# Designs tried in a protein design run: designed miniproteins, single chains, continued (2). Part 79

Each design is a single chain, and the fold is of that chain. pLDDT is the mean over its residues in the fold that is shown.

## One batch from the design tools (miniprotein)

Design m6733
Fold by ESMFold2-Fast:
Structure m6733 (fold): chain A 84 residues (1-84)
Amino acid sequence: MEKDEKYAEEYIEKLKKAAKEAEEEGRKKGLSPEDILALVGEKLSEVLKEAGADPTATAEALRKVYEAALKIYEEAKKKAEEEK
């Protein structure tokens, strides 16, 4: 049981890295934020397949990663505007 939570944490970190890479690719291609999120979702799905995670646990992990990535993105935008 305890190892399952640690596994989820490492898994979430992998998902965050994949999301950042997909975001960078989408930004270089000039995609809209929504299209970038779609690309992120596709890349996250590959990481999930490799992990063989349960679909329900996978959905929750995706929600947390998505929320964290969205907050990071939003904070970065705000800081860019304030750091003139």
Scores: mean pLDDT 65

Design m6734
Fold by ESMFold2-Fast:
Structure m6734 (fold): chain A 83 residues (1-83)
Amino acid sequence: MAIISIKAEHKNGKEVAKKLEEKLKEIPGVEHVEVGVEYDEETGKDIISINIVAEKEKAEEVAKKAEEIVKELGGEVLSLKVD
């Protein structure tokens, strides 16, 4: 198993979190997805935290597709880590 951790900014993070979770779960090799959202009062934006459990052999492909999905839904990726 590999763990993919993504942090992203979004203006409407709470609204897109469910759609992100649904789309991320559809990626081949994904076993578990958790999406959390925290409002940053200083910037007026939401910070989205995404944790994906994936098959080790698929981890980099999953990470690339996950980043593309985040960007497609209007998120700005701040960090991405594969363990």
Scores: mean pLDDT 83

Design m6735
Fold by ESMFold2-Fast:
Structure m6735 (fold): chain A 79 residues (1-79)
Amino acid sequence: MEELLAETKAVLERALAAAAEYLAKTLPPEEAARATAELAARLAGLLEKFGTLPEEEQRALLEKLRAQAAELEAAVASL
């Protein structure tokens, strides 16, 4: 359980970093900062709920989050 939680946290941190870079390149600084803060809050809430899920659901969600993080990182790399 704790290992899955730690791995999910790492994936969410990767997604947030990629999203923050994308927002910083595409939006004015004040809008990018606000959007990044809102996203960070949403991801923190998701991580808290993740720990309450059954292990099977945690694994399924982690796989989806990994795919989404990879897509976002690819999108940022194309900028």
Scores: mean pLDDT 80

Design m6736
Fold by ESMFold2-Fast:
Structure m6736 (fold): chain A 75 residues (1-75)
Amino acid sequence: HHMQQQLDDLLHSIREALVAYRAIDEAEAAGRPVNPETRDAAKKGYELAKRMLSELLDKVTDEISELIEKIKQNL
């Protein structure tokens, strides 16, 4: 389903952004300097993906609710 695929894509993007951000944190914890611009880019990517996921979840939830109601009405 198109919406399920879009949700998977957004979850993947969030995961990638989180992994990138964690890699930066681990490098800093190991005493290696990290470019602040790279850290900011990873953070912005995560925030953007998170917003998109929230909007998609709202839309998917509404459509699922409508489908459930239609099924109930046809029973």
Scores: mean pLDDT 74

Design m6737
Fold by ESMFold2-Fast:
Structure m6737 (fold): chain A 71 residues (1-71)
Amino acid sequence: DPVVELVARHERERFLAELRTLEGASLEEVIAWLRRRNPAVGEAVAGARSVAEAMRLAEEALEQQVRDALR
């Protein structure tokens, strides 16, 4: 479905751009923002021990959501 693919790509790009605005935020702030912005991604990063790890896990979870949406 081209509409689903376009929406998933746009949401991923927007999400990553918004995530970059958290540069310098604490791990707690990053996780709290992710839980509000995208609860499934927030849950995937709940166990992260650093901001860098949380960001990597968030990107992986978001890529998985895009793959699932593109079925």
Scores: mean pLDDT 76

Design m6738
Fold by ESMFold2-Fast:
Structure m6738 (fold): chain A 90 residues (1-90)
Amino acid sequence: MNYLIAVSIDSVEIEPSLERSTTRLTLLDRERNILAEAEIVTEERDGKAVARVKVYDKEGNLIGEGEVEEETLEKAHAKGMVWAVKKLTS
């Protein structure tokens, strides 16, 4: 396939009292057209760290969704990122 994988972090929002972050990943072709996007929302809920991942195709259709729970926000975010990249590149 003739495409380039560009990982672009479009926004990171951290609220000091609630620790929520949103990360977006974009898969691009050689002409920098969007092929797919992923959104990862990492937050603390009920004393657990949770990452929610949604993956969309170029038409904006939801093609994948997942949720992971971990001990820390950093671990949840890392697992969410791995899942999103695998889904984008499959």
Scores: mean pLDDT 72

Design m6739
Fold by ESMFold2-Fast:
Structure m6739 (fold): chain A 67 residues (1-67)
Amino acid sequence: MEDLIKEFEELAKQARALGHPELAERANRLIETLKVADERMTPEQKEDFVKKLKEEIERLRAELAAA
């Protein structure tokens, strides 16, 4: 969980630096969702959620690389 939050935080910083505040806002929204999930989900639900979030990180990275 902590590693994923760090990845999203770095992507948000890069997005802002590159002039894409919309991507930064999306990354920040996912960080908040991840924090809520960490408090309210079972370990099994967290694993499935983490897998989906890793896919979202890859999408954000691709969008930033194209920017």
Scores: mean pLDDT 76

Design m6740
Fold by ESMFold2-Fast:
Structure m6740 (fold): chain A 62 residues (1-62)
Amino acid sequence: MYTEEELRELAALGVRADGKLTPEDREAVNAFYAARGRPPVSDEELLEIKRDMIRLGIPTPP
């Protein structure tokens, strides 16, 4: 499972805390996880990550 620190790192990489699935969000999350030896995430898992970012008030990316 991802941590709050990992969610903040994903936001810093440009993952937006919104309800939209974009190719950019998917690519960023999958690259982040691949670098850590984790498999690519499903669309549902990506939406869960984005929902958790919203719920926790993770800062908007620059």
Scores: mean pLDDT 74

Design m6741
Fold by ESMFold2-Fast:
Structure m6741 (fold): chain A 68 residues (1-68)
Amino acid sequence: AKQASSLEEAESLALGFLSESKSISDEAAKKTVVKFAKEALDLIKGGAPLDDINAVLEEAEEVLKKAK
């Protein structure tokens, strides 16, 4: 799993997961990936620590991997 080393990288990863979620056929998995990606973006806007943002991004990636 790629951990973000900066807030800019974390935002790019979250936006990437939102883009990849559009190709998921499983509606429940799609909604879960979107939820975690949006949560990560909200944490970035709120000034949360990078470690907290990365934890949410890892949850999105795990759901995305299982949906493939």
Scores: mean pLDDT 80

Design m6742
Fold by ESMFold2-Fast:
Structure m6742 (fold): chain A 70 residues (1-70)
Amino acid sequence: MDELLVEAATEASAAAGLSPQAATVVTSLLLRNLNPSKKEIEEAAKKAGVSPKKLQEVIDAARARFAAAQ
């Protein structure tokens, strides 16, 4: 289960043009909370060096990929 989520988050991050370091931030966030709060998204976006809007788009894409893989 967690492997599919890591794969989905990594693929969504790569498709969005995020660095491997930023992809790790997305993966760590989703492993902690599959439905992160706006504050968690803002803090993760700061760590990843992207806008909160961009991070939200990546999270939405990762969740869609994960749902399709199940």
Scores: mean pLDDT 81

Design m6743
Fold by ESMFold2-Fast:
Structure m6743 (fold): chain A 90 residues (1-90)
Amino acid sequence: NAAEEERRKLVEELIEALKNKDWERARELLLKLSSRVDDVLPKDPEVRENIATTVVLLEKLGIPPHMALEPDVAREIAEELKKLYPNLKK
């Protein structure tokens, strides 16, 4: 699936940008990822928690919280950001 491959590539580039503290590139990559997200928030509690964690981390990085991400992308980003910012508080 070409769309899934492209999504994975963007996620990997985003994680690398976050590790390097390249906030401008991270913002551009997040905008590309968010353009593929529906307005409907999933009901799955784990997915919702991962999205919430990603939103909090986006706020911390100065990225608008209304930049919703696809649930799978939010999960992957949340896991990597928790590793980079283990002491992040809400």
Scores: mean pLDDT 58

Design m6744
Fold by ESMFold2-Fast:
Structure m6744 (fold): chain A 75 residues (1-75)
Amino acid sequence: SQSRVDDLIQRSQWLIDNVDSMSVDQAQQQLQDLATQGQQLMDDPSTTDDQKQRVRDAIVRASRAVQRRRQQDRS
Protein backbone atom coordinates (compact mmCIF):
# COMPACT_ATOMS: atom_id res chain seq x y z
CA SER A 1 0.00 0.00 0.00
CA GLN A 2 1.22 3.50 -0.87
CA SER A 3 0.04 4.76 2.54
CA ARG A 4 2.26 2.23 4.36
CA VAL A 5 5.28 3.32 2.30
CA ASP A 6 4.47 6.99 3.00
CA ASP A 7 4.04 6.23 6.73
CA LEU A 8 7.45 4.49 6.88
CA ILE A 9 9.15 7.39 5.06
CA GLN A 10 7.52 9.87 7.49
CA ARG A 11 8.59 7.77 10.51
CA SER A 12 12.16 7.57 9.14
CA GLN A 13 12.24 11.36 8.77
CA TRP A 14 10.79 11.75 12.31
CA LEU A 15 13.63 9.59 13.67
CA ILE A 16 16.25 11.69 11.80
CA ASP A 17 14.69 14.94 13.08
CA ASN A 18 14.41 13.70 16.69
CA VAL A 19 17.49 11.45 17.05
CA ASP A 20 19.44 14.04 19.10
CA SER A 21 16.52 14.29 21.59
CA MET A 22 16.52 10.58 22.48
CA SER A 23 18.94 8.06 24.00
CA VAL A 24 21.09 5.82 21.79
CA ASP A 25 19.03 2.81 22.97
CA GLN A 26 15.78 4.54 21.97
CA ALA A 27 17.22 5.51 18.57
CA GLN A 28 18.40 1.92 17.95
CA GLN A 29 14.96 0.55 18.93
CA GLN A 30 13.22 3.01 16.55
CA LEU A 31 15.62 2.02 13.74
CA GLN A 32 15.02 -1.70 14.40
CA ASP A 33 11.23 -1.17 14.25
CA LEU A 34 11.59 0.75 10.96
CA ALA A 35 13.86 -1.96 9.51
CA THR A 36 11.31 -4.64 10.45
CA GLN A 37 8.45 -2.69 8.83
CA GLY A 38 10.62 -1.96 5.78
CA GLN A 39 11.43 -5.65 5.36
CA GLN A 40 7.69 -6.48 5.50
CA LEU A 41 7.03 -3.92 2.74
CA MET A 42 9.94 -5.24 0.62
CA ASP A 43 8.64 -8.83 1.01
CA ASP A 44 5.10 -7.75 -0.03
CA PRO A 45 4.57 -8.55 -3.76
CA SER A 46 2.12 -5.59 -4.03
CA THR A 47 4.99 -3.17 -3.26
CA THR A 48 6.45 -1.73 -6.50
CA ASP A 49 10.18 -1.58 -7.29
CA ASP A 50 10.05 2.24 -6.95
CA GLN A 51 8.41 1.90 -3.52
CA LYS A 52 11.01 -0.69 -2.43
CA GLN A 53 13.81 1.69 -3.45
CA ARG A 54 12.21 4.56 -1.45
CA VAL A 55 11.90 2.25 1.58
CA ARG A 56 15.58 1.19 1.29
CA ASP A 57 16.70 4.84 0.91
CA ALA A 58 14.64 5.92 3.95
CA ILE A 59 16.10 3.14 6.14
CA VAL A 60 19.66 3.96 4.99
CA ARG A 61 19.18 7.65 5.90
CA ALA A 62 17.72 6.74 9.31
CA SER A 63 20.57 4.25 9.92
CA ARG A 64 23.14 6.99 9.20
CA ALA A 65 21.42 9.35 11.67
CA VAL A 66 21.47 6.68 14.41
CA GLN A 67 25.15 5.93 13.63
CA ARG A 68 25.99 9.65 14.09
CA ARG A 69 24.04 9.68 17.39
CA ARG A 70 26.04 6.65 18.60
CA GLN A 71 29.31 8.42 17.72
CA GLN A 72 28.21 11.47 19.79
CA ASP A 73 27.68 9.14 22.79
CA ARG A 74 31.35 7.99 22.73
CA SER A 75 32.67 9.40 25.99
Scores: mean pLDDT 85

Design m6745
Fold by ESMFold2-Fast:
Structure m6745 (fold): chain A 71 residues (1-71)
Amino acid sequence: GASELKQQINDKIAQLKAMYKHFNPAQKKVADEQLKLYEKALEALDKGDIKEAVRYFEAAERRLSVAEVEA
């Protein structure tokens, strides 16, 4: 549900922030873009728009794949 998605997004934000100090400039750029998308997902959840929140969450996850950080 919405609470479960919110927890997942918050966990991803916390993980990115914890890892941020170890990132190179290219990874930091991708992380900054992901953080913005996760924040938009949280804003959509606060408005009750679960579909929009999922779209932003998936966009953030795709950023990770494009940067080859999921390897």
Scores: mean pLDDT 79

Design m6746
Fold by ESMFold2-Fast:
Structure m6746 (fold): chain A 60 residues (1-60)
Amino acid sequence: SIDEIKEFIKKNGKETEIPGLKVATYNGKEYAYDEKTDAVFPTLEGAKLALKRIEEEKKK
């Protein structure tokens, strides 16, 4: 399930303004995949928020 979504996004996903983050629609739902964390998010907006929080936590 999740592995199929990851492979689908790797093959068919669109690059976003965030390096390494791709977005695709799979089975009628939007998903985003981040190659740096190897994580699938159930929305592009959710992925952006999660990655922004990781960046802020790392930022000192």
Scores: mean pLDDT 76

Design m6747
Fold by ESMFold2-Fast:
Structure m6747 (fold): chain A 106 residues (1-106)
Amino acid sequence: DYLKKTLDSLSLLERQVMLATALLDPDPEVVRKAAEIAASYPELRNVAVRAFIRALQHPDPAVRRAAVEGLGLIGDERAIKPLEQALTDPDPGVREAARRALERIK
């Protein structure tokens, strides 16, 4: 709600910058809300999906886990192949998040 109200008052460029910043937030609830908002805004969905797919290659497992959860919340089928690759991630938390995300999309 707070993030949605903030985004509604911003230009498209500002919304994209805010979304990119929220992706790097250490609070998983902020990342989840950013993903839910991206799912509601077609112009942000494409940017969010591409950003999350790129984040799956991040060295920090916390960032990869947040990206997996974000892709699952958005539910875009372009994420299926990247999420299947995340099932073989060295971090068990990332693997479990990928399993749940795939169940939501498939």
Scores: mean pLDDT 75

Design m6748
Fold by ESMFold2-Fast:
Structure m6748 (fold): chain A 69 residues (1-69)
Amino acid sequence: IEALTRRAREAEAKGEAAARAGDFETAVAHYEEAAALYREVAEATGDPEYERRLRLVEEARATARRRLA
């Protein structure tokens, strides 16, 4: 699952970069990808750190979505 964890972190970082640039549509897409990957890692590992990461990314996605509305 190391590859999934790496991809999740990359997607999260891209989402953060897009949000900082004010590109909330792109940020939402990257946060959605990160959330899916963190969910898969959390399910595979049972590690609460990845459940925490998933929650933070879902919150960031919701915030970016509100900026579009």
Scores: mean pLDDT 83

Design m6749
Fold by ESMFold2-Fast:
Structure m6749 (fold): chain A 72 residues (1-72)
Amino acid sequence: GMMEELAKELARRIAELLAQKEAAKLEKEGEKPTIEVEEVGDDAVRGTVTSETTKKEFVVSYAEAEKLLREG
């Protein structure tokens, strides 16, 4: 339904923003990070930030995103 679609879009945007924030930090430290954002099954989005020294993953569930939409 509409809520599930909004939750998926919000989860993707949160994962992207968290990955971009980490990438910006690594760029300030002189690294060249790359960002990958992918759907994990039917329940979450994963943002991955990879550099020469660091690999960090952010997982945002659709349930968390739906809760934010309902409570925020």
Scores: mean pLDDT 84

Design m6750
Fold by ESMFold2-Fast:
Structure m6750 (fold): chain A 95 residues (1-95)
Amino acid sequence: MSPLELAKEQALALAQMILGIAKATNAPEEVIRVLQETVDRVQALYDAGASPEELARVLEEGAERLRSLEPVAGEEAREAARLLEKIAENLRRAA
């Protein structure tokens, strides 16, 4: 497996894990919705053979949406955004 393919696969798996944890811990519905939409978009791009930069952009957009929910959803929104930002940073470094 190429290092870039591995990085993309790991990014998708980590995003799916964050969504799974949010669902398991009964995070606010809006946080789960943004995470689900972000995971669905990352999955679609991964399946289409998109670049790490394209996956990183979608994760960054998801993080920005979660940051906008922080006044309502608090720590769960902030932590989810932080994790998506780290995944995006790792993807950009792998490229």
Scores: mean pLDDT 88

Design m6751
Fold by ESMFold2-Fast:
Structure m6751 (fold): chain A 94 residues (1-94)
Amino acid sequence: PLSMDERIERMVEGLVALMKLRGIPVSEEDRERLRRFLEENRDLIEAYYEALANGDSEKAKETLERLKEAAERQLAPEVARVVNHLLDTEIEAI
């Protein structure tokens, strides 16, 4: 299993890749803002992975919905839309 730091870095890379595919320019400063957002919400990410490990699909969905709300509050609107698209995909896969 990955460490939480490794999981956060993989989430940053996935988000950056999706933003680039959508034609949104991503600077190193933008990447660092995404990393800070995920670190500020580390508790929700940990709760999500704990719920998955326990087979608690409802809890896992709840934590991702809270992370979507945090993205809408903390990130620029176009970035929040990309984050929420990825989170919606994860929710549908659970």
Scores: mean pLDDT 83

Design m6752
Fold by ESMFold2-Fast:
Structure m6752 (fold): chain A 61 residues (1-61)
Amino acid sequence: MKERGARAFEAALTLPPEQGAKAAGDLVYRETGDKELAEKVREMARKDPQGALRELAEKYR
């Protein structure tokens, strides 16, 4: 379950920053139900996709 969610948002971050950020945030919220985490991912992915991946890898994995 968690692995599936993690792979999905990593794939979303492969998209252009704006679209990837929206997709990643939506996926995180759907998998975790955590609005704060989803918003943080969306904002970080727009500005720093690598930073967002690193933060989530430590917290989500």
Scores: mean pLDDT 66

Design m6753
Fold by ESMFold2-Fast:
Structure m6753 (fold): chain A 93 residues (1-93)
Amino acid sequence: SEELEKKIIELLKSDDPQKQAEGIALAIRNRDKIDVEKVTPAIIEAMKKFNYPKIGEDIVKAIKENDPVPLIRAFLFLQVEDPEFYKLLVSHL
């Protein structure tokens, strides 16, 4: 959905961690309804602003390949390194 892709990108471009977390969660939940390539740059840039570019790559890989393993790895990392952002992400899933 083009409108859903726009919504996700808008949330990810926000400087508000709550909106960034919501954007990531929407991309994960709706991965079958979006063009992953269109949201990829926004996910990467959002996580790069948090100094976690590898986590952005893992989230994108999980969505694109429908593989839970990179997503589990990303969430385990965030639970330890950024528990506040982890809580925001989980609250939107």
Scores: mean pLDDT 83

Design m6754
Fold by ESMFold2-Fast:
Structure m6754 (fold): chain A 73 residues (1-73)
Amino acid sequence: MSEEELERGRALFRQEVLKELASTGEFGPFLPIVENPKIPAEVLNSLSPEQLERLFALLALTGDLEEALAAVL
């Protein structure tokens, strides 16, 4: 897979997460995946679309971003 395809995949996933959060009006622990400056952009960019989906699933289960990130990273 090309680097462009990977970046587009990550951008699309982030966009889908943001749309979901906007539709529900609840940001809580999910906002840090998209826009938290405490999470380095390199970390988010290093995650594959599969890892991002797993991270989202773990967040839905635990409600804790740090715990979910530690489990994925």
Scores: mean pLDDT 58

Design m6755
Fold by ESMFold2-Fast:
Structure m6755 (fold): chain A 71 residues (1-71)
Amino acid sequence: DAAAAEAARAAVRANGSPEAQRVFDALLAADPNTVSLRELAEATGLSQSAVRRALGEVLAIARAAAEAAAA
């Protein structure tokens, strides 16, 4: 929902590592439904493995924020 999405966005901005924030910014600039690990790596200057790790961090932060917003 909109509240969960805004909470996740704010949490990543506040709590994400520099790599997580770069990957999150690249996701916001790209089509989030079709963007690939390679495209995120090219946009951020990170390796694909670093992007995968940063995506895991983003998802963990976003999930925690969404769960808090849903409670």
Scores: mean pLDDT 76

Design m6756
Fold by ESMFold2-Fast:
Structure m6756 (fold): chain A 81 residues (1-81)
Amino acid sequence: KPSPVEKWRKSVERLLALAREIVATEADPARALSQLDGLEQLAERDTEIILSETKDEAEREEIKKIHEEFLAQVEELKAAI
């Protein structure tokens, strides 16, 4: 079975796919930005939940790193709007 880190990475991949779809399909830049902010908030809450259930320090650091990589990619998408 996938580890908490693997599950989180897969979840982040899904959120990134949604973020790219928003940028591709939402014609209103203000709505696109609002929807991307919503995905960032969802990722923050999910990260907090996963971290609360993860006791291994190395896994916690990897989860935080995956979250930071997600935020960086969302910021790149926002810059394209």
Scores: mean pLDDT 84

Design m6757
Fold by ESMFold2-Fast:
Structure m6757 (fold): chain A 125 residues (1-125)
Amino acid sequence: SLFEEGKKLLEQAKEAKKQKNYKEAIILAAESVRLYAQGILDMIDNGEFDKERARELVDLILESADLAIESALKLKNEEALDLALEIRAEAEGMRQAIENNDLEGLRKSAERLVELAEKLIELVK
């Protein structure tokens, strides 16, 4: 599942950061964000929206964003930091959309997160 694959990438990102491979940590964290955001989009598109699963996915996106922020700071890469901060801000907005039952807002934020994650990966690789 996208959830299990995303978790695997997030764990790999944490290991890369421990090894001070900050570039790899950002790429893996951004790929994790992309998969979790796609998971939310798939739930909405399939009419199988699960509020508890969406909360779990957003929490994992926030964890991934924080790891990317910390790694970008270590690299002193301002452009990567700006994108990682945008990902974090979008994910905070998603938390609010879930609590307000705003599926349209949640969808738009998830689409934006996929775009931001892809930009972050392309910037850093």
Scores: mean pLDDT 91

Design m6758
Fold by ESMFold2-Fast:
Structure m6758 (fold): chain A 62 residues (1-62)
Amino acid sequence: MDQDELLEQILAALKEGIAAGKPEEGLNKAIAIVSKYSEEAAEILKKMSAEELLERLESLLG
């Protein structure tokens, strides 16, 4: 998975979790995806809420 696909997968996981009323599940899915490529990035994500991470990623893309 390239970096663009990784970002889309993270965004999809977060949005799906939040929309389902399960933001922790969305965040855990995003962390699991990221941990396959970067343990350091996954550890950073663990310190954030799903809502915070979604807002930061959307801000970076906009």
Scores: mean pLDDT 76

Design m6759
Fold by ESMFold2-Fast:
Structure m6759 (fold): chain A 115 residues (1-115)
Amino acid sequence: SALREEARKLIDEIKELIKKMTDLETVKAAGEMLLAALEEVAASSKDPKLQLELEVLIGLFRIRLAVNPDLEGVKEAIITTLDQLKTLLPDMSDAELQILISGLKKIKDYLKKNV
């Protein structure tokens, strides 16, 4: 799917941008934007298995952000979550991929402005 490849490319681009970040508040904001995007995909999903996997990913991401609030900890939390999200892409519908891509584009644009 062209949408699945676009989502994968956006995830990889965001990971590289996150690695370059030196400002904690910028990385925290990107993390909150990623949470919002994942929650929107989960809420829209008609696949109970995918919805559960996304809810688990969201819960673990929230815990990682709370426990490791320093710059490197927040970066690692985002990168780990993005890597796990990539494994769920094959199970996503085109509608779910469109919602995800919209959120990922907002994150990429935000990070590019703040690099």
Scores: mean pLDDT 91

Design m6760
Fold by ESMFold2-Fast:
Structure m6760 (fold): chain A 148 residues (1-148)
Amino acid sequence: MHVERLAKAIAEKYAGKKILILGGTGSGKSTLARELRKYHPLVTEIDGDEIVSSTELMEKIREADVIILLVDAVRGYNPEEERLIDLIIKYAKGKPVIVLVNKIDLPDANVESAEKIVERLKAAGLPVLYQPISFVTGEGVEELIASL
């Protein structure tokens, strides 16, 4: 229900735009991508923890109109996510980036590590929307929808 409502709002906001979803395994990217594809035909997801060619990542970032980066609040900062951020900074060139820190409902959730990501993207001149969220409880969903 909560992820579906978010997916509808994102699909409406970015109608006709290519959406690229990036994030590590278990961040919730596949859940968001599955719900979003019900309302939006132009959705690509790439797992940041998988071995993907730099050329393929570069091309998908260049082709995208908007990038959604999902971070796991419990796993915190991952060095592989630095590589994704470096590629976004290099190739996104002024495209909107939505940074979602998922699983804020869980014990030991830490959103502060994601603030470092947000600051790096903003320092590179990218328009960044940042939202701590729970796909389970729906916490942060209303705030995100109001900010789209």
Scores: mean pLDDT 80

Design m6761
Fold by ESMFold2-Fast:
Structure m6761 (fold): chain A 86 residues (1-86)
Amino acid sequence: MDAQLQALVKAGLEADKNGDYDTAIALYQQAIQLASADPARQQILQTLLASVQAKKNGDTETARRLVLQAVSDALRQIGDEIDEEL
């Protein structure tokens, strides 16, 4: 599951980078479905999806804000993992 989730996110990021927003949206939606049991991961993926939707609509400022939010949420998850190793 984790490896498949990572593959979908990586493919979605690549599609977004190439300007293929429809493909990125579809890949993030698939990743959200796989993450249905992990609310924190699902929230990060939903934020990435919203970012791509904003880019598709020409709202670059909203897209940038949402990407920063997703990165911040991912960094908070890394902090929790470090605490679990103690």
Scores: mean pLDDT 76

Design m6762
Fold by ESMFold2-Fast:
Structure m6762 (fold): chain A 76 residues (1-76)
Amino acid sequence: MHTVTLVTKDGKEVEVEVPEDASVEELLALLEEKGVELGGLGGIELGIMKITGEPNPVRLAEATAEGQRFDHEIAK
C-alpha cells in the first residue's frame, strides 16, 4: 500500500491509502468516496507523483482533463 497526501480546496492535507499497483483513476475514486475536494491541479498532481514516483501525463489525462494543461512541465 502507498500513502498519498493531497491538499483540499481549503488547504487541508488528507492522507489516502492506495494499492501500489492502483491506477490514477482508482485514486480519484477513493478520493470521491472519502469526500475529498481537491484544491486544484497542484493537489491532484502531488498525489499522482507520490503514487507513481514519476509524473505521468497520460495518467493525468486519464484521471482529470480539467486542469491537465496547467502544469505542463511539472517534473522537469
Scores: mean pLDDT 51

Design m6763
Fold by ESMFold2-Fast:
Formats: C-alpha cells, structure tokens, sequence
Structure m6763 (fold): chain A 96 residues (1-96)
C-alpha cells in the first residue's frame, strides 16, 4: 500500500529500519513508479545512506583505516539520530 510505504520511508529517515530493510523498501518504491513515493525515497535515501557512503569515500581517499572510516560514519549517524545505522556500525566493529 502507498501509505504503508510512506510509513516505512519515514522510519528510514529516523534510522529505525536496518540497511537491508531500507534497500528493500526503495526497491518496492521503484517497482510502484509513483512520483510522490520516489521523491520521499530520494530524501530518505539521502538522509540515511549518503552520510555512510560519503564517510567511506572520504576515508578511502585519505588512506584512513577501517576504524577511522567507521568513526566518521558513526559521527554522522549520531548527528542525524540514525539508530539502525549506529547499531550496524557496532555490529561491524564486533566482527573486527
């Protein structure tokens, strides 16, 4: 349902969905090809995923360690209140 997708996009914006769930929601939005949902998905994607991508890209370009790149991503996630992203970073650190 369109309303259900809007609610899921709002959760992505708040960092309440994990990365895999966020990707699946964006895929479903593209399949429906609704202009309003696509615009909401662009905003949610930018808020949730772009800070993570930007941190990784900057870290790689500046020859930062994995830990330094995670620190940059964590700082941006905290600034935006992205709870699911913060949890993902903590889980990633536990594996390393």
Amino acid sequence: MKEELKEKLEKIKKGELDLEEAVEVNKEVLEKNDKELIELAKEAHKYYLEPQREALELGTKENKSNEEMLEVAEKKAKEKGLKALLKAIEEYRARE
Scores: mean pLDDT 65

Design m6764
Fold by ESMFold2-Fast:
Structure m6764 (fold): chain A 88 residues (1-88)
Amino acid sequence: SMDEKIEELVRDAVAGKRYTLEELREKLKDIPGLEDEATIRAVQRALDALRGARPRSKEEVETVVNAFDLPEEIKKRIIEAAVKVLGL
């Protein structure tokens, strides 16, 4: 599912994995709203920002993710995944 794919990406990113744009395009190609390269690059930047920021609260996760130009549905799924993965 979309949620499982996003959760895996967030889990890998906070564990230190850095995804290339091409790897993200392949992993996200079947998700509606992620066909545009600019949007996939925004996902890449959001994942890198979550890894770097090491957020300690749900509010900090929301601040990090909301800085990026992503569809609202994708923002919500990344935030939910990060909260779950980080146990916040």
Scores: mean pLDDT 83

Design m6765
Fold by ESMFold2-Fast:
Structure m6765 (fold): chain A 79 residues (1-79)
Amino acid sequence: SKEFKEEMLKLLEEQIQDLKARMPSLTPEQRARYERELRFLEELIKALKSLPDDATVEEVKQALESIRKRFAEEEAARA
């Protein structure tokens, strides 16, 4: 659904703006975590924007899950 895709994009863009607003006041350790979160959110937005307007809710969810899985695997590799 175009509406579902647009709602998800709006939520992700709002989260990015909130993180960017907070970054100047963070400690170095907090900044590293926020930069990683920002990268994750940017990748989710790119994945959503690559989908057609007639993409199903399931296709949107699958695209988001692919990005989440990749970042989870990267985080696990750091342990």
Scores: mean pLDDT 79

Design m6766
Fold by ESMFold2-Fast:
Structure m6766 (fold): chain A 66 residues (1-66)
Amino acid sequence: MEEAENLLVGMLARVSPEEAARAVEIGRTEGLAAGARLVGEKVGDSEGAARVVAGMEQLEAQRAAA
């Protein structure tokens, strides 16, 4: 999660404040993965967005195992 969180924060820093606010809103309403994908598309980093999604899925699996 820390890695996925850091990637998301880095992508948010690379977009305008308006795009960052929109991504946060989408993350709250549709899930953090949806917000990460939107930000990734805006910065042209779809691979980074995919890594955030994968990191969140990995964290959920670890939480279920712990």
Scores: mean pLDDT 67

Design m6767
Fold by ESMFold2-Fast:
Structure m6767 (fold): chain A 95 residues (1-95)
Amino acid sequence: MLSEEEKIDELNRETAREIADLVAREEGLSEAERRELEARILTELGGLSNAGFLLGESKEELLELAREWIEEHVPASSQERVLEIVKEWLEKLFS
């Protein structure tokens, strides 16, 4: 089985891809723009998972940080759907 750290890294990669694919479909992004967004999302998810596991931030605090990032970087039409994906990601991290 994967280590706990490797499981988190894999979950982060899968979630970043899901979000980037969703936004690319909704907003008509090019493949290059989708890949750029996926990389940015992966960095943000990595920061959030580290804040949870290394800094002891709660699920609620991580969701607030994610909401700020989503409002700044995700198009308004996709924000609610991306937030729901992030909520599911947080549930998997804290399960």
Scores: mean pLDDT 80

